# Ledger of designs, part 95: designed miniproteins, single chains, continued (2)

Each design is a single chain, and the fold is of that chain. pLDDT is the mean over its residues in the fold that is shown.

## One batch from the design tools (miniprotein)

Design m7280
Fold by ESMFold2-Fast:
Order: structure tokens, then C-alpha cells, then sequence
Structure m7280 (fold): chain A 107 residues (1-107)
């Protein structure tokens, strides 16, 4: 069985791939809307995944997600893809808020 950390990493990698695909295939205004929709979907899927995690598993899962998103953000900045970088940053902020809420619910 895949660990909660591995599942969270795969979910974040899938999310980043969907963001990159949307960035390449849509105009800027449409991309911004699609990025918000993809972020909503990711947050919902992460919350569902997190329901059965211990606090320690949740912390490792969040570190795995943060690593994926930070790498994607830094890559987007290096490529001067600022709209994409901003979408990733916004996703990171929403994921952090969701993490704090889930952690509080488990305490």
C-alpha cells in the first residue's frame, strides 16, 4: 500500500501537472479561473485523504505537498512564468490554511 505521504505527493504532482497543462492551453483570464478551480479540487481531495491520517502522517503529507509546490513555484519563476507562479503561490496559501484547519480538528 502507498503511504499517506506518497499519496499526498502524487496528488500534489498531479495538481501541478494540471496547472501546467492549463497554463499552456488557455488564455491568461481563463487560466486564472481554471487555476482556482484546480486548487479547489486539490484542497477537497487533500482533505478527504487527510481524514484517516494521524497528526504525524498529516505533517509528513503536508511537507511532501509543500516540497512539490515550492519546486513548481521556483521553476515557474525561473522561466519568468509569473501568472503560473502566482497561481502556485495562491494554492500554497490555501493548502496551508486547510492544513491548519485539519490539524486543529484532530487536536
Amino acid sequence: MKTPEEKARELAEEFVQKLFDAYENYDEETFIKKADELTDEFVKKFRELAKNMSIEELKKAMEAVADVLVRAYMWALSQKKYTLARAILRAMERVEEEFLNILKEKE
Scores: mean pLDDT 86

Design m7281
Fold by ESMFold2-Fast:
Structure m7281 (fold): chain A 60 residues (1-60)
Amino acid sequence: SKELIDEAIEIVKKAKTPLEAAMEIYRKLRDKDPVLAMEIARIVLSAETLEEAIEKLKKL
């Protein structure tokens, strides 16, 4: 859902690395939607930078 994607983008903005962002996304969003949380986390992990991760999430 858009709400979970927006929440994930805010997590990425506060993280120091894509790995940290992906771990926090899965931890915080897994109880609401574990499948989407894992998909978002994988997208973030595939990004070379936090900026690229945000751009990819905005396209979902």
Scores: mean pLDDT 84

Design m7282
Fold by ESMFold2-Fast:
Structure m7282 (fold): chain A 93 residues (1-93)
Amino acid sequence: EEKEDILRLAEGVRRLGDELAKAIEAGNQFEADVWLALLLILLTSATKSKNPEVRKIAKEARDRIVAAYEAGDPQGVRETADEFAERLEKLAE
């Protein structure tokens, strides 16, 4: 898998996670649901990656993002997205 694809995935996870966290902080349920859906589409696509480490990271991120969202924890969403984006960035090195 190309390193550029992994870095683009990391950027997408970080960005969508931040937007989701902001929507939760604002109490905008509709906007939060949209950002969650987009982030879950990205992470679910990543679980089909040829790279087993990318698949593992994507599955763990999906489960933890959903748990943080269900808990109403915007900081947990942002921290999880940043953690997994950093793990993807290190994998691309």
Scores: mean pLDDT 87

Design m7283
Fold by ESMFold2-Fast:
Structure m7283 (fold): chain A 99 residues (1-99)
Amino acid sequence: MEELAKKAGEMGREAALKSGASEEDAEAAGKGAEEGAKKGSGYVGNRKALELGASLTAAGSGSGGAGKATSSEKSLEAALEAAREIRRIGDEIEEELKK
């Protein structure tokens, strides 16, 4: 469980970096993904929590100016993508456990 949250953070960070986000934005995206995964143990709040966290990350990064707004949008997208991947992996594990 804890390992999934950590993996989520790594995926969020990696996805943001691949999207051309700065290291700061990538770190924020990874943090948001990890936090969402931990809170999403029930899954119902995971999407909302990550959307909120990613939105907050974008707003914070945007404080650096217009150019940074583009990076903020990419980190938001990366965080949401990581959240989706975590949900898929979590659902896969739940299905396996049902066997």
Scores: mean pLDDT 54

Design m7284
Fold by ESMFold2-Fast:
Structure m7284 (fold): chain A 82 residues (1-82)
Amino acid sequence: SPENHEKVLLQAELGTLALSASIMSRLTEDPKIKEKFDEIFDQLVKLEQDLEAGKISIDEAKKKFAELKKQYDKLKAEFDKQ
């Protein structure tokens, strides 16, 4: 179904951002920045689990993903200023 295709694409985006957050956590030497990347990773994993379990709609998951992506982008900008 079209909804299933949209869900699969969102799961791929969630997984890609989670992998990026995990890599950034391993690359940073700042423990506070590391902790924040780990928090973003945990929230992305939970969001994917809630989406797979049907606990959240695709539209709501997209909104939460966009918020986590903004948090990630801000944190990466802080990392890049080191």
Scores: mean pLDDT 89

Design m7285
Fold by ESMFold2-Fast:
Structure m7285 (fold): chain A 97 residues (1-97)
Amino acid sequence: MYTFTATGKAGPDGSYGEGGTGIVNGKQVPAVAASYNGKATMVSAVDEEGNGLASVIDRNGDGTGEAYAVAPDGSRGTGTLKGNEDGSAVGTGVAEP
């Protein structure tokens, strides 16, 4: 089981924004967010090289609502993503094998 929380802010053009902070299995890591049309649709915890460690992805693509969680080992679970009008987002999730 992977448990994680990540925060980040995406650019208004849908690019990965400046990094935020994530916690993956109790370890603090960098985090980034991606947006579409100014709404956050993804928050990922990443390593120092930008490789994904855990992600919460918005299932409906509007930057809010239910999301699914993906862990580095490919296990999938449930998550929640909340996006804000400024492109910031908070994602939380749990993934199991």
Scores: mean pLDDT 63

Design m7286
Fold by ESMFold2-Fast:
Structure m7286 (fold): chain A 76 residues (1-76)
Amino acid sequence: SLLSPSVIKLYEEVKERVASTPELPPEVKSAYEAAVEHYKSLLEQQESLSPRELAIRETALALRLIGVLLDIELLE
């Protein structure tokens, strides 16, 4: 994969956290689903993106994933 190992690890960690959180609010679930779609889109487009475009989209994905993680923390 052309994606940073750190971003892939972050995606997996957020996925596990979401899976282990019962009764996730609809708003947080929606934000997570948007992050998943961003990840899928990036995986499909990664070979056609310039290094700069890949870096920008990867950073945006990381910020979305961190946002979901923080939203889950705020529920505690």
Scores: mean pLDDT 82

Design m7287
Fold by ESMFold2-Fast:
Structure m7287 (fold): chain A 87 residues (1-87)
Amino acid sequence: LLSTEEFRAIAEEFLAAVRPLLSEAEVDLLRRLLDWAVREHEGTLLSKEEVLTILETIVEMVAASHPELPEATVARIRAIARELVER
């Protein structure tokens, strides 16, 4: 189970890892959604599966808002999320 601090660390590392793949507008949306998700789960212990589901949902929201994002880039971002959570 992951604490709020561990979830925040994963979210910050995820944002840093995917930032070079995204435009400034996409990064700003991703950052806001990640900040929101961490705040909503403050004080709650989460499984790795729950954290991955949250990150995947956020990626889906960014992709839906930015249809110009290539499918290959979205797939790479999802792979990065999985790698960080499963470590």
Scores: mean pLDDT 87

Design m7288
Fold by ESMFold2-Fast:
Structure m7288 (fold): chain A 63 residues (1-63)
Amino acid sequence: SRLLSRAEAERLGVKVTDRTVVLETSDPVMAELAAAVARASGDEDVEIREVDGVYLVRWTERE
C-alpha cells in the first residue's frame, strides 16, 4: 500500500483538492481499514473506489 501524489491521483480519475489524500492498495481489508480510520479522524469525503482490482481510498484532511 502507498500514498499517491496529487498528480498520480488525478491521472487515475480521482477528484483532488489541495487537501485530498489517496491511498492505493490491492487489499480490500486495508482499503476498508483506511476509510474507517479517516472517518474516525474527522476527515471528509471518504470514498473507496475500485479500478482493475486496485482500491483507491480518498479522503479530505480536516483543517
Scores: mean pLDDT 79

Design m7289
Fold by ESMFold2-Fast:
Structure m7289 (fold): chain A 65 residues (1-65)
Amino acid sequence: TSGGGYAAGGAAARGAGGDAREAALKTWQHSPLGPEAAARAAREGGGPGVTEEQARAAGISADNS
């Protein structure tokens, strides 16, 4: 259940600029489950996880596996 989305807010990501986004994408990319699984988990959280552009920038397949 998504609650408290303090760091998961779109405004928070924008405020932090590319730094926070880059760190998140790199973290997912280094995930033992793989970047695709990490991106999916972020989307299931109902938050501003991985956008198509952000996923593409980090090499995460947002369209397909």
Scores: mean pLDDT 50

Design m7290
Fold by ESMFold2-Fast:
Structure m7290 (fold): chain A 84 residues (1-84)
Amino acid sequence: SKKELIEKAKELHEEGKRAYEAGDYDKAIQLYEESIKLLEEVDPNSIFLAGAYFNLARVLQKQGKKEEAEKYFNEAVEIAKKNM
């Protein structure tokens, strides 16, 4: 169900945050990307999707991938605007 997929996306997002806090940036990216994939399919205007893009951008910024990070920061901002 949509609800089960959203809950799975939230779990992946929380695991991604733990990986980031542990300094495992590659694992954090993989987990955030899986969370994003689920949310894009079932809830593309969700504030949870904005949060996942923001956290992915933050990891990319830590890796020095500035242009890629900026892309995902902009994605997060656009979704956040739709939730105002």
Scores: mean pLDDT 87

Design m7291
Fold by ESMFold2-Fast:
Structure m7291 (fold): chain A 97 residues (1-97)
Amino acid sequence: NSARIVELLRKAYEEMEKAGLEKKVIEQALQLMSAEALSRKYGFKIVEGKATAEIYEELGDRFVAGEAKEIVVEKTPELINNKKAQEIYEKFLKEVE
């Protein structure tokens, strides 16, 4: 359910904000979580690289149309080295099915 995924993303946002994470790290973590949820729902491949808001929005539209094959996610050192962000991300993945 898309509504359940949105609720899980909202809870992840609140947990990261309460933990005092910087907005940029929160935004990157939410993009990665959204990409994983879409990948699991639509069965496309996740590729690490540079992702922009425009690329992500365009890919979102193409996923709905069934045209997208891959989604690009960007992992920065600030996100990768943030233990709180990783714990919240792993918890999100366990809840997404």
Scores: mean pLDDT 66

Design m7292
Fold by ESMFold2-Fast:
Structure m7292 (fold): chain A 81 residues (1-81)
Amino acid sequence: IQPFVERAERILAEIRRIVEQHPDNAQLQAILARVEEDVAELRKLASDSSREAILRAIGLVLRMIGDLLDARRLAEQIQRQ
């Protein structure tokens, strides 16, 4: 679980950097809030070594990667529009 927490924290940091560049964008703020919630959930799983916890951790990280891609796309659209 610890490697997933480290990956998730890196994803969160990247999204925070994007949001800092576009602080008034409500959609980016919503993505940040969701990823912060997912990281908190992942940290709760850190003490659980069960197969189910590992599978849930994988799902959370994949969702966070999707959120990062969405944040990058939104930032690009703001710059072009």
Scores: mean pLDDT 80

Design m7293
Fold by ESMFold2-Fast:
Structure m7293 (fold): chain A 119 residues (1-119)
Amino acid sequence: SSKLEELRKKRKEAREKLKEAVKNKDWKEVSKQILEIGEIAGEEERLRLQSLPSPQAAAEEAEKRGWLTAAKLFREAAETGDQELVDKALEIAEVNVYVAEALREIGWAIDMELEERKK
């Protein structure tokens, strides 16, 4: 619980730094904060999935979020008891969240720059 709260706080701080960097047109800092947000979000998801009561519960959660490869590996782990499949599924889910959140923040930063150019 405390580790997730720390990560949520760090992601909020990174988003505030991202907003400030976009205002200042500091594109190097924008890039840095986008990567930081993705990394934190991925770690949050890993911890969240690890806190679920079983690999089957993790599979259902991953499928609900559209992470079909991670969901398949969690289901196979539930059937076989193979911890290596759990570890691989967690890594894939973490990367999926990292990429999704980084792309979302890139899109937001581009939109903010385009709106500024219209003024």
Scores: mean pLDDT 87

Design m7294
Fold by ESMFold2-Fast:
Structure m7294 (fold): chain A 99 residues (1-99)
Amino acid sequence: AAAEEQAELAYLEAHREELLAQIDEALADSSMSASQRVAAELVRLYLEGKPEEEIEKLTEEALAGLTDPRQQEVLRLFTEALLTHDRAAARERARELAA
């Protein structure tokens, strides 16, 4: 469902500033699991427009700390989904939804 994924990213882009503030608050929560913290940091890097290499590096560092192959696969799939989205198309979609 590529269209649903693009709509989700368009929503994230439209609410970028609010979402970054929420992610910062969540990352300050010491009860957050290591996998949840990594996912939040990956979304933060994506929303901040950080280069693909920084997102990949954080994923590799997180994978090195994970011993469960299922958790490793989920993290890889999440990162792949995040990096393959057309950010420019997501921004255009968000602009049209906001108009």
Scores: mean pLDDT 67

Design m7295
Fold by ESMFold2-Fast:
Structure m7295 (fold): chain A 68 residues (1-68)
Amino acid sequence: GEEARRSALNGARAALADGGPAAGAAGHWQAFEVSGSEEARKYARLAAASRTAEEARDYAIKAAQAAG
């Protein structure tokens, strides 16, 4: 759902923040893992690990779609 997409985007932003994001992003991962399929979790992790806003957004959308 849309919440999964929003969580993935927040995780991606935390990863892209480059200043100390890991703790915040880690919390978001737990939500993806509980709510999503294997595909959703894979894309959510890729979104969080993305180094560009565009790629993070692309993966986040895929994670949300896979999660439903």
Scores: mean pLDDT 58

Design m7296
Fold by ESMFold2-Fast:
Structure m7296 (fold): chain A 89 residues (1-89)
Amino acid sequence: STTVSERERRLFEAVLEPLREAIALARAGDEDAAIEAFARVLSEVLGVDAAEVKELIKKALEGDPEAQEKLRELLERYLAKVEEEVERE
């Protein structure tokens, strides 16, 4: 079946809850504020510098392949950490 399980719903909510502000800003068309909010979430969860993450996101959006690869690695680490926290509950 294509029904979302309770576990998948919890994981989805755990990923989206910290990103809610960034998503709302992106939907409102405030790209810079959305990028700043995303960088803040990644910084808090992964212990990396928010300013460096913000710059990385901007470069990735401009088409820099190195920045896109590094951002992909950070997002993978973020998802893995969120999954670990959900599995511990």
Scores: mean pLDDT 78

Design m7297
Fold by ESMFold2-Fast:
Structure m7297 (fold): chain A 74 residues (1-74)
Amino acid sequence: DKREKGLKYLEEAKRALAEKDLETFIYHAVELEEILKDDPKLLAELLRELARAAKEAGFDNAADSLLAKADELE
């Protein structure tokens, strides 16, 4: 189930952000985009959630990049 895997990657990316592990965050964010590339509406939703977590963790540039990608998918 691609949706279930996407949600797992989202949670792992959010955990990495909380731990300030940028490398692990990038890895899981890329996996999220690949697994949901054929579901742009769901991908946009999850990227917006990930962007909020990135902003809360202090990664403003990453958050802005994620929001820009989500906006293009709408």
Scores: mean pLDDT 85

Design m7298
Fold by ESMFold2-Fast:
Structure m7298 (fold): chain A 92 residues (1-92)
Amino acid sequence: SSALKAGLEELEEKLAEFGRELEERLAAGADREELEEEARKKIIEVGEFSEEIIEEMEKLERLVKEGAPEEEIREVLERLRELLAKHVLEKQ
């Protein structure tokens, strides 16, 4: 159980770091579709989806297609980061 707890803490930190990196890249003018793809891939790598995570992914896809403002896309990316971190912690 100690090793599993350490692994979950590491995954939570990596997901939080990844979310921050996506936000920084968006602010630097990164392609919104590329950020969506990276977020989707990272969620798949975590292995399990909650309904909330799926809903936020669908919202991100819609905002990218509609050409929404950077601030709105950033808010969804932050929410995904929080949901992923919470999901990893709740898995045990």
Scores: mean pLDDT 68

Design m7299
Fold by ESMFold2-Fast:
Structure m7299 (fold): chain A 87 residues (1-87)
Amino acid sequence: SLDQILSLISPLLSHSSPDVRLGALQVLSVIVQKTGESGTLEEIVELDSLVVPLVEPLLRDSSEIVRVEARNVLDDLGVLTLKKAVS
Protein backbone atom coordinates (compact mmCIF):
# COMPACT_ATOMS: atom_id res chain seq x y z
CA SER A 1 0.00 0.00 0.00
CA LEU A 2 1.00 3.65 -0.37
CA ASP A 3 1.21 4.07 3.44
CA GLN A 4 3.65 1.13 3.67
CA ILE A 5 5.89 2.54 0.90
CA LEU A 6 5.88 5.99 2.55
CA SER A 7 6.66 4.45 5.98
CA LEU A 8 9.82 2.91 4.41
CA ILE A 9 10.82 6.18 2.68
CA SER A 10 10.08 8.54 5.62
CA PRO A 11 13.22 7.68 7.71
CA LEU A 12 15.40 8.06 4.56
CA LEU A 13 14.13 11.64 4.09
CA SER A 14 15.56 12.51 7.57
CA HIS A 15 18.82 10.55 7.10
CA SER A 16 22.12 12.28 8.02
CA SER A 17 23.48 11.79 4.46
CA PRO A 18 22.22 14.26 1.80
CA ASP A 19 22.80 11.55 -0.86
CA VAL A 20 20.33 9.25 0.97
CA ARG A 21 17.76 12.09 1.32
CA LEU A 22 18.18 12.87 -2.40
CA GLY A 23 17.68 9.18 -3.29
CA ALA A 24 14.48 9.06 -1.22
CA LEU A 25 13.19 12.20 -3.02
CA GLN A 26 13.99 10.59 -6.40
CA VAL A 27 11.94 7.52 -5.40
CA LEU A 28 9.06 9.85 -4.42
CA SER A 29 9.42 11.61 -7.81
CA VAL A 30 8.94 8.23 -9.57
CA ILE A 31 5.89 7.46 -7.39
CA VAL A 32 4.38 10.90 -8.21
CA GLN A 33 5.01 10.38 -11.96
CA LYS A 34 3.52 6.85 -11.94
CA THR A 35 0.45 7.98 -9.96
CA GLY A 36 -0.01 10.87 -12.40
CA GLU A 37 0.07 8.46 -15.39
CA SER A 38 -2.27 5.74 -13.98
CA GLY A 39 -3.96 7.20 -10.88
CA THR A 40 -7.32 8.83 -10.26
CA LEU A 41 -7.76 12.38 -8.91
CA GLU A 42 -8.64 10.82 -5.53
CA GLU A 43 -5.35 8.86 -5.49
CA ILE A 44 -3.38 11.99 -6.44
CA VAL A 45 -5.08 14.02 -3.64
CA GLU A 46 -4.30 11.21 -1.14
CA LEU A 47 -0.65 11.13 -2.30
CA ASP A 48 -0.47 14.95 -1.94
CA SER A 49 -1.83 14.83 1.64
CA LEU A 50 0.79 12.20 2.63
CA VAL A 51 3.83 13.47 0.66
CA VAL A 52 3.64 17.24 1.30
CA PRO A 53 4.28 17.00 5.10
CA LEU A 54 7.22 14.61 4.50
CA VAL A 55 8.87 16.72 1.78
CA GLU A 56 8.12 20.31 2.92
CA PRO A 57 10.92 20.35 5.60
CA LEU A 58 13.43 19.45 2.84
CA LEU A 59 12.72 22.77 1.10
CA ARG A 60 14.93 24.19 3.91
CA ASP A 61 17.53 21.39 3.78
CA SER A 62 21.25 22.18 4.22
CA SER A 63 22.00 20.65 0.78
CA GLU A 64 21.08 22.73 -2.31
CA ILE A 65 20.50 19.65 -4.51
CA VAL A 66 18.09 18.24 -1.89
CA ARG A 67 16.20 21.58 -1.76
CA VAL A 68 15.93 21.65 -5.58
CA GLU A 69 14.65 18.05 -5.77
CA ALA A 70 12.13 18.70 -2.94
CA ARG A 71 10.76 21.71 -4.87
CA ASN A 72 10.56 19.59 -8.06
CA VAL A 73 8.60 16.82 -6.28
CA LEU A 74 6.10 19.27 -4.76
CA ASP A 75 5.75 21.24 -8.03
CA ASP A 76 5.10 18.06 -10.04
CA LEU A 77 2.52 16.91 -7.48
CA GLY A 78 0.75 20.31 -7.58
CA VAL A 79 0.69 20.33 -11.40
CA LEU A 80 -0.78 16.79 -11.49
CA THR A 81 -3.51 17.75 -8.99
CA LEU A 82 -4.46 20.85 -11.04
CA LYS A 83 -4.41 18.99 -14.40
CA LYS A 84 -6.69 16.21 -13.10
CA ALA A 85 -9.07 18.71 -11.41
CA VAL A 86 -9.56 20.74 -14.65
CA SER A 87 -9.81 17.72 -16.97
Scores: mean pLDDT 81

Design m7300
Fold by ESMFold2-Fast:
Structure m7300 (fold): chain A 93 residues (1-93)
Amino acid sequence: MVAPELTPEQAEELERLQAEYAATSDEEKRIELRIRAVELALKALSKSKEEEIKLLKEILKALDEEYSSNPEEAKLIEALKKKYEELLKELEE
């Protein structure tokens, strides 16, 4: 996150969502928190539909790498990938 594009309050909110994710043992809650954090970041950081699409593609690539490195989170990663792929499809018309 880049400070000039986000208010300190928005940056704090994203950090809070990430902290809640790390603190929770509930897989469904972790999925929800990560989806909310990404949606907030996309909305706050992107200035155009094209930029939002680019950010989503980068997130999907990062999730593929995370899946290979962390099999314990497979359920979470699969759910996140599905959600972000659906959002990407909507943005691409």
Scores: mean pLDDT 69

Design m7301
Fold by ESMFold2-Fast:
Structure m7301 (fold): chain A 70 residues (1-70)
Amino acid sequence: EEAFREGLRLFDAGRYEEAIAAFERALAEQPPASLRPAVLLFLATAYQSAGRPEEAARVAAEYRREFPDA
């Protein structure tokens, strides 16, 4: 939860590589099922904003695989 909040702060500040690191840490800490989709979506967006579209696409594909009804 704290790692996700820190990621959001860094993302809002335009610090995308640091936001990516924070969101990856949030995923590694196995967030609650209610939070996981938000972490994946923001991680994909942070990769896209950092100019890393291949990683963004990979994370987006994982989101679609885990949450097909979204």
Scores: mean pLDDT 81

Design m7302
Fold by ESMFold2-Fast:
Structure m7302 (fold): chain A 72 residues (1-72)
Amino acid sequence: SGRSNQFLADLAAKEGYPEELVERIRAGDEEAIKEYIELRKERIKKGLSETMSDEEVETVLKSFEENVKKNL
């Protein structure tokens, strides 16, 4: 829905992603949304890997994927 696209675009902008990517997400570009999700997963994984095991990181990423699916 448009509300979910606006939410993801606003979140991407707040997290410092490029304006071009943010605008594409806002327009509902499925490829841009997919790219953002993958980039965000990578950032989360890198941050968590400093304090968590690989198994714990995978659990957090699975939770993140479920939350994204609920909002799309």
Scores: mean pLDDT 74

Design m7303
Fold by ESMFold2-Fast:
Structure m7303 (fold): chain A 92 residues (1-92)
Amino acid sequence: MHMSIDEYIEYLAPKIGEAAKKENVPVEYFVNILLESSDPEELKKLAELLGIEVKELIDFQVEVGVEEIRAAVLGLPNPREDIKKRLIEKAK
């Protein structure tokens, strides 16, 4: 099922917040892995900690990439930093 970036943020941010509290790490740590990691083992571990399928993390990364391409084609600012800030703020 296709989810928008807004729907992914609402879905993932609470899970990131709970995982960060349980693991005693900053929410930024998990947000950086989610947005920037291409390491299969890091992504599998993050999915396990969030209680979701690794495919859901990959689907989110793909959606972010699609929005970056869309922004570039339309001459809009790259959305990655705003997506990152929104995830961090909602996870806290």
Scores: mean pLDDT 87

Design m7304
Fold by ESMFold2-Fast:
Structure m7304 (fold): chain A 88 residues (1-88)
Amino acid sequence: MTSEEALEHAEKLKEMAKEAEELAKKYEEQGKLESAEILRKMAEKAKEAAKKLEEAKDDGEKAKEILEETQRELAELQRQLAEALAKE
């Protein structure tokens, strides 16, 4: 992974975090409390990953590991969100 690629991924993760936080507020207002909590966890994970990617931008292997781990964790949270939304 190049430094530019790491920074692009960090920017996208920051954007995803903002969208997830905004969606969490809307779902909480609708009484979808479980879905809102999962979205807040996704936002926090994305923010933390973006920070780590910015710090590791000159270490391509480390940046790749951070991104792959983050993608796996976000995929699991997205699965949990889908299950929560189906119940709410």
Scores: mean pLDDT 86

Design m7305
Fold by ESMFold2-Fast:
Structure m7305 (fold): chain A 74 residues (1-74)
Amino acid sequence: MSVEELEAEFRRLAAEAIERLRKDPSLAGAVQQLEGLLAAIDQLRASGDEEVLRQALEKAIEELKRLLKALEES
């Protein structure tokens, strides 16, 4: 998977997670943490280190998939 494909998948999953979390006001802290993750990925992209960005995107995608699965099962 290319870095561009990983970024597209990450953005899609992050948008879905934020939308779902924002439906519950008690989860405002989780929304803030996810927004922090988005900012961290943007900073890594700005650094120009493609290998670090790829690893961070793969890890973030895995965490977002886990989070979305937990929200579906709750």
Scores: mean pLDDT 80

Design m7306
Fold by ESMFold2-Fast:
Structure m7306 (fold): chain A 97 residues (1-97)
Amino acid sequence: RPRPLTAEDVRALLEEFKNSKPSIFKDVEVLEEREEGDRLHVRARLTVKDEYKNPSKLAAALLALAMRLIAEGDVERFTATVSDDGKTVDLEVVGRR
């Protein structure tokens, strides 16, 4: 059974992805952590490295991140919005506690 998702799990996984080899992200910024009843809401912004321009690899990395979050805990919603220039990704993760 999936365990409750924690903000620490989300932060740790985002840092792992930033530090992975090869890494496509130069920065990870957690914008919001909010607990509402039985739900955890986390918003984060990922900054893509200036030299990185492959949209298929970006999509694969975001899918891998979503799959890892689901493995870590009870994820209700994962949303990734890529900016028009492809240089930032805004994440919203909603989990159950």
Scores: mean pLDDT 76

Design m7307
Fold by ESMFold2-Fast:
Structure m7307 (fold): chain A 96 residues (1-96)
Amino acid sequence: SELAKDAEELEELGRKLDEAKASAKEIIEALKPYEDKLLAKFIIISGKLILKEISAEDLRELIELFQKYAGIKEEDIIKFLKEKGVPEELLKEALE
């Protein structure tokens, strides 16, 4: 599958970043050329969530990715994001 091919490419990138002792920000920057790839997009947005730099647009994309590829209901995704400390105002903007 395309996801499996992207995973192999990103695994090699991940190995190189680990050897370089890359920070979370450096990992996100290194993944930017791959942002059109589903797996890379998911990793980038998830990294932004951990770094508390996530935007409403990023949240919309993350919710859509979980719904389309993980089969998780929107309500469960929203609950998860609230538990991870995402502001309710930002979640409301993402859902509009």
Scores: mean pLDDT 67

Design m7308
Fold by ESMFold2-Fast:
Structure m7308 (fold): chain A 71 residues (1-71)
Amino acid sequence: MEKVLIVNAGQEELAEKAKEELEKAGVEATIVEVEETPSLEEALALARELGADYVAIIDAEGRGISGRVPA
């Protein structure tokens, strides 16, 4: 099963909704709350440490940015 790390910068409702949608699609999703929006590079590094296959960043403005963790 694919694993996604959701990195949430203050958009709790959007992060929870994204988790529900991913889980409905058969993907394991975990939310990590952060104080400021990380770069995609920083979020990918965190996802790698936690063993996730993908990262989804929800920024303070509610924009979604996603990336695949490199091998």
Scores: mean pLDDT 80

Design m7309
Fold by ESMFold2-Fast:
Structure m7309 (fold): chain A 75 residues (1-75)
Amino acid sequence: ADAEAQARIARMQEQLDRAKEYAATSSPLTAEMLNKEAYSALYREIGRVTGSQEALQKGEEYEEEALALAKEIQA
């Protein structure tokens, strides 16, 4: 991967860590859902940049987990 793509991934990881701190004021389920959405976006970007099927698959798994939590919160 080129230096620009690596820098973007690093920034996304930093933003995810900051988002976790801000989400800590939410309910535990809401915070977990937001974290899984952020991880989904991060792994999809890694998969797009690196071509990793494993990263793309993890992104999809995190998205499905986030959707399941969203349904649980609404129930």
Scores: mean pLDDT 74

Design m7310
Fold by ESMFold2-Fast:
Structure m7310 (fold): chain A 76 residues (1-76)
Amino acid sequence: SVEEAERHLDRIWERVRPQLSPEQAAELERFRDALLGWLRQGKISPEEAIAVFEGVAVGYVTADGRGELVRMGLEP
């Protein structure tokens, strides 16, 4: 469900946030908010949103995820 996906995204966010710079944290937070918007609009499935966000979050703890956001067209 959207509600369960939201809780899962929050859990991932809380886990990775301490490892990020302030700029990376702000970018990942904006990406999370965009995914939540897409979920509520029915443009993305809960399972897909969780998988995409986890992948991007993992990328941020090892490298800048900026290019992935641009390629996915999810930049605000």
Scores: mean pLDDT 72

Design m7311
Fold by ESMFold2-Fast:
Structure m7311 (fold): chain A 116 residues (1-116)
Amino acid sequence: IKEELERLEKEIRALLERMKSLTDDEALIAALEEYEAEVEDIVKTIIENLEKGLSVETAIGMILRLIGLDFQIRLLIEQIAPSLPKEVAEELFRLHEELGRLTLELSKIILSLAVS
């Protein structure tokens, strides 16, 4: 699963860079950077604990943080969308939907490593 995590981190990083290229909104850029840092920390922590597994508490905490950040990013996109060209707004929503898919994929990996 190390290779799957490294692939997923790379996909998320590339997606976040595309989102950042579409906007100069400081709050949205900061939220995207916070999400990237959280993913990097989660991936590192999982790789370091592959044989041991994760406590259920740690796994739930990681998932809740990712969901919270994803929701924050969505709210920020909704806030700036009326001021953007329609094509740019639609692309940000499309990229956020893809981010939600990757968030779910990462969450499933986190849950698979949770030990009671």
Scores: mean pLDDT 85

Design m7312
Fold by ESMFold2-Fast:
Structure m7312 (fold): chain A 68 residues (1-68)
Amino acid sequence: SPFFELVLEITRLAADGAPLDEIYERALELGKKYGLSKEQLIEAVRTALNSLGRPDEAEELVKRIEEE
């Protein structure tokens, strides 16, 4: 599933210590490439970062996505 591929990619980037800005740009790039809606992109970001115990960072990225 494109959704789960995005979740897995964000999870790997975050686990590897990528800056939040890099995770944001990559999420937008892949979301567009996979044809995901904003709602699906938000769910993917929340799923990935919450799985790593980083809910505050998840909501920070979600706010940025909503403003696009």
Scores: mean pLDDT 87

Design m7313
Fold by ESMFold2-Fast:
Structure m7313 (fold): chain A 65 residues (1-65)
Amino acid sequence: SSIQLVSDGLRGIGHALETYKVEWEKTEKGEKLVLTAKTEEQLKHAKLAEEYFKRIGKEAEVYEE
């Protein structure tokens, strides 16, 4: 469903904005979203963003600093 894809994407973006840093990394398969967390709260948001982005078929990775 296009509505589910939009909803999950917007939730992913919302959580990504609460992380320390958001970057795009080039991979052999295209692009990967890289989320960096420095605090426990940022890590929680990074993991939620990764989950929502994976639901819409986007590659995402979380780093803890």
Scores: mean pLDDT 84

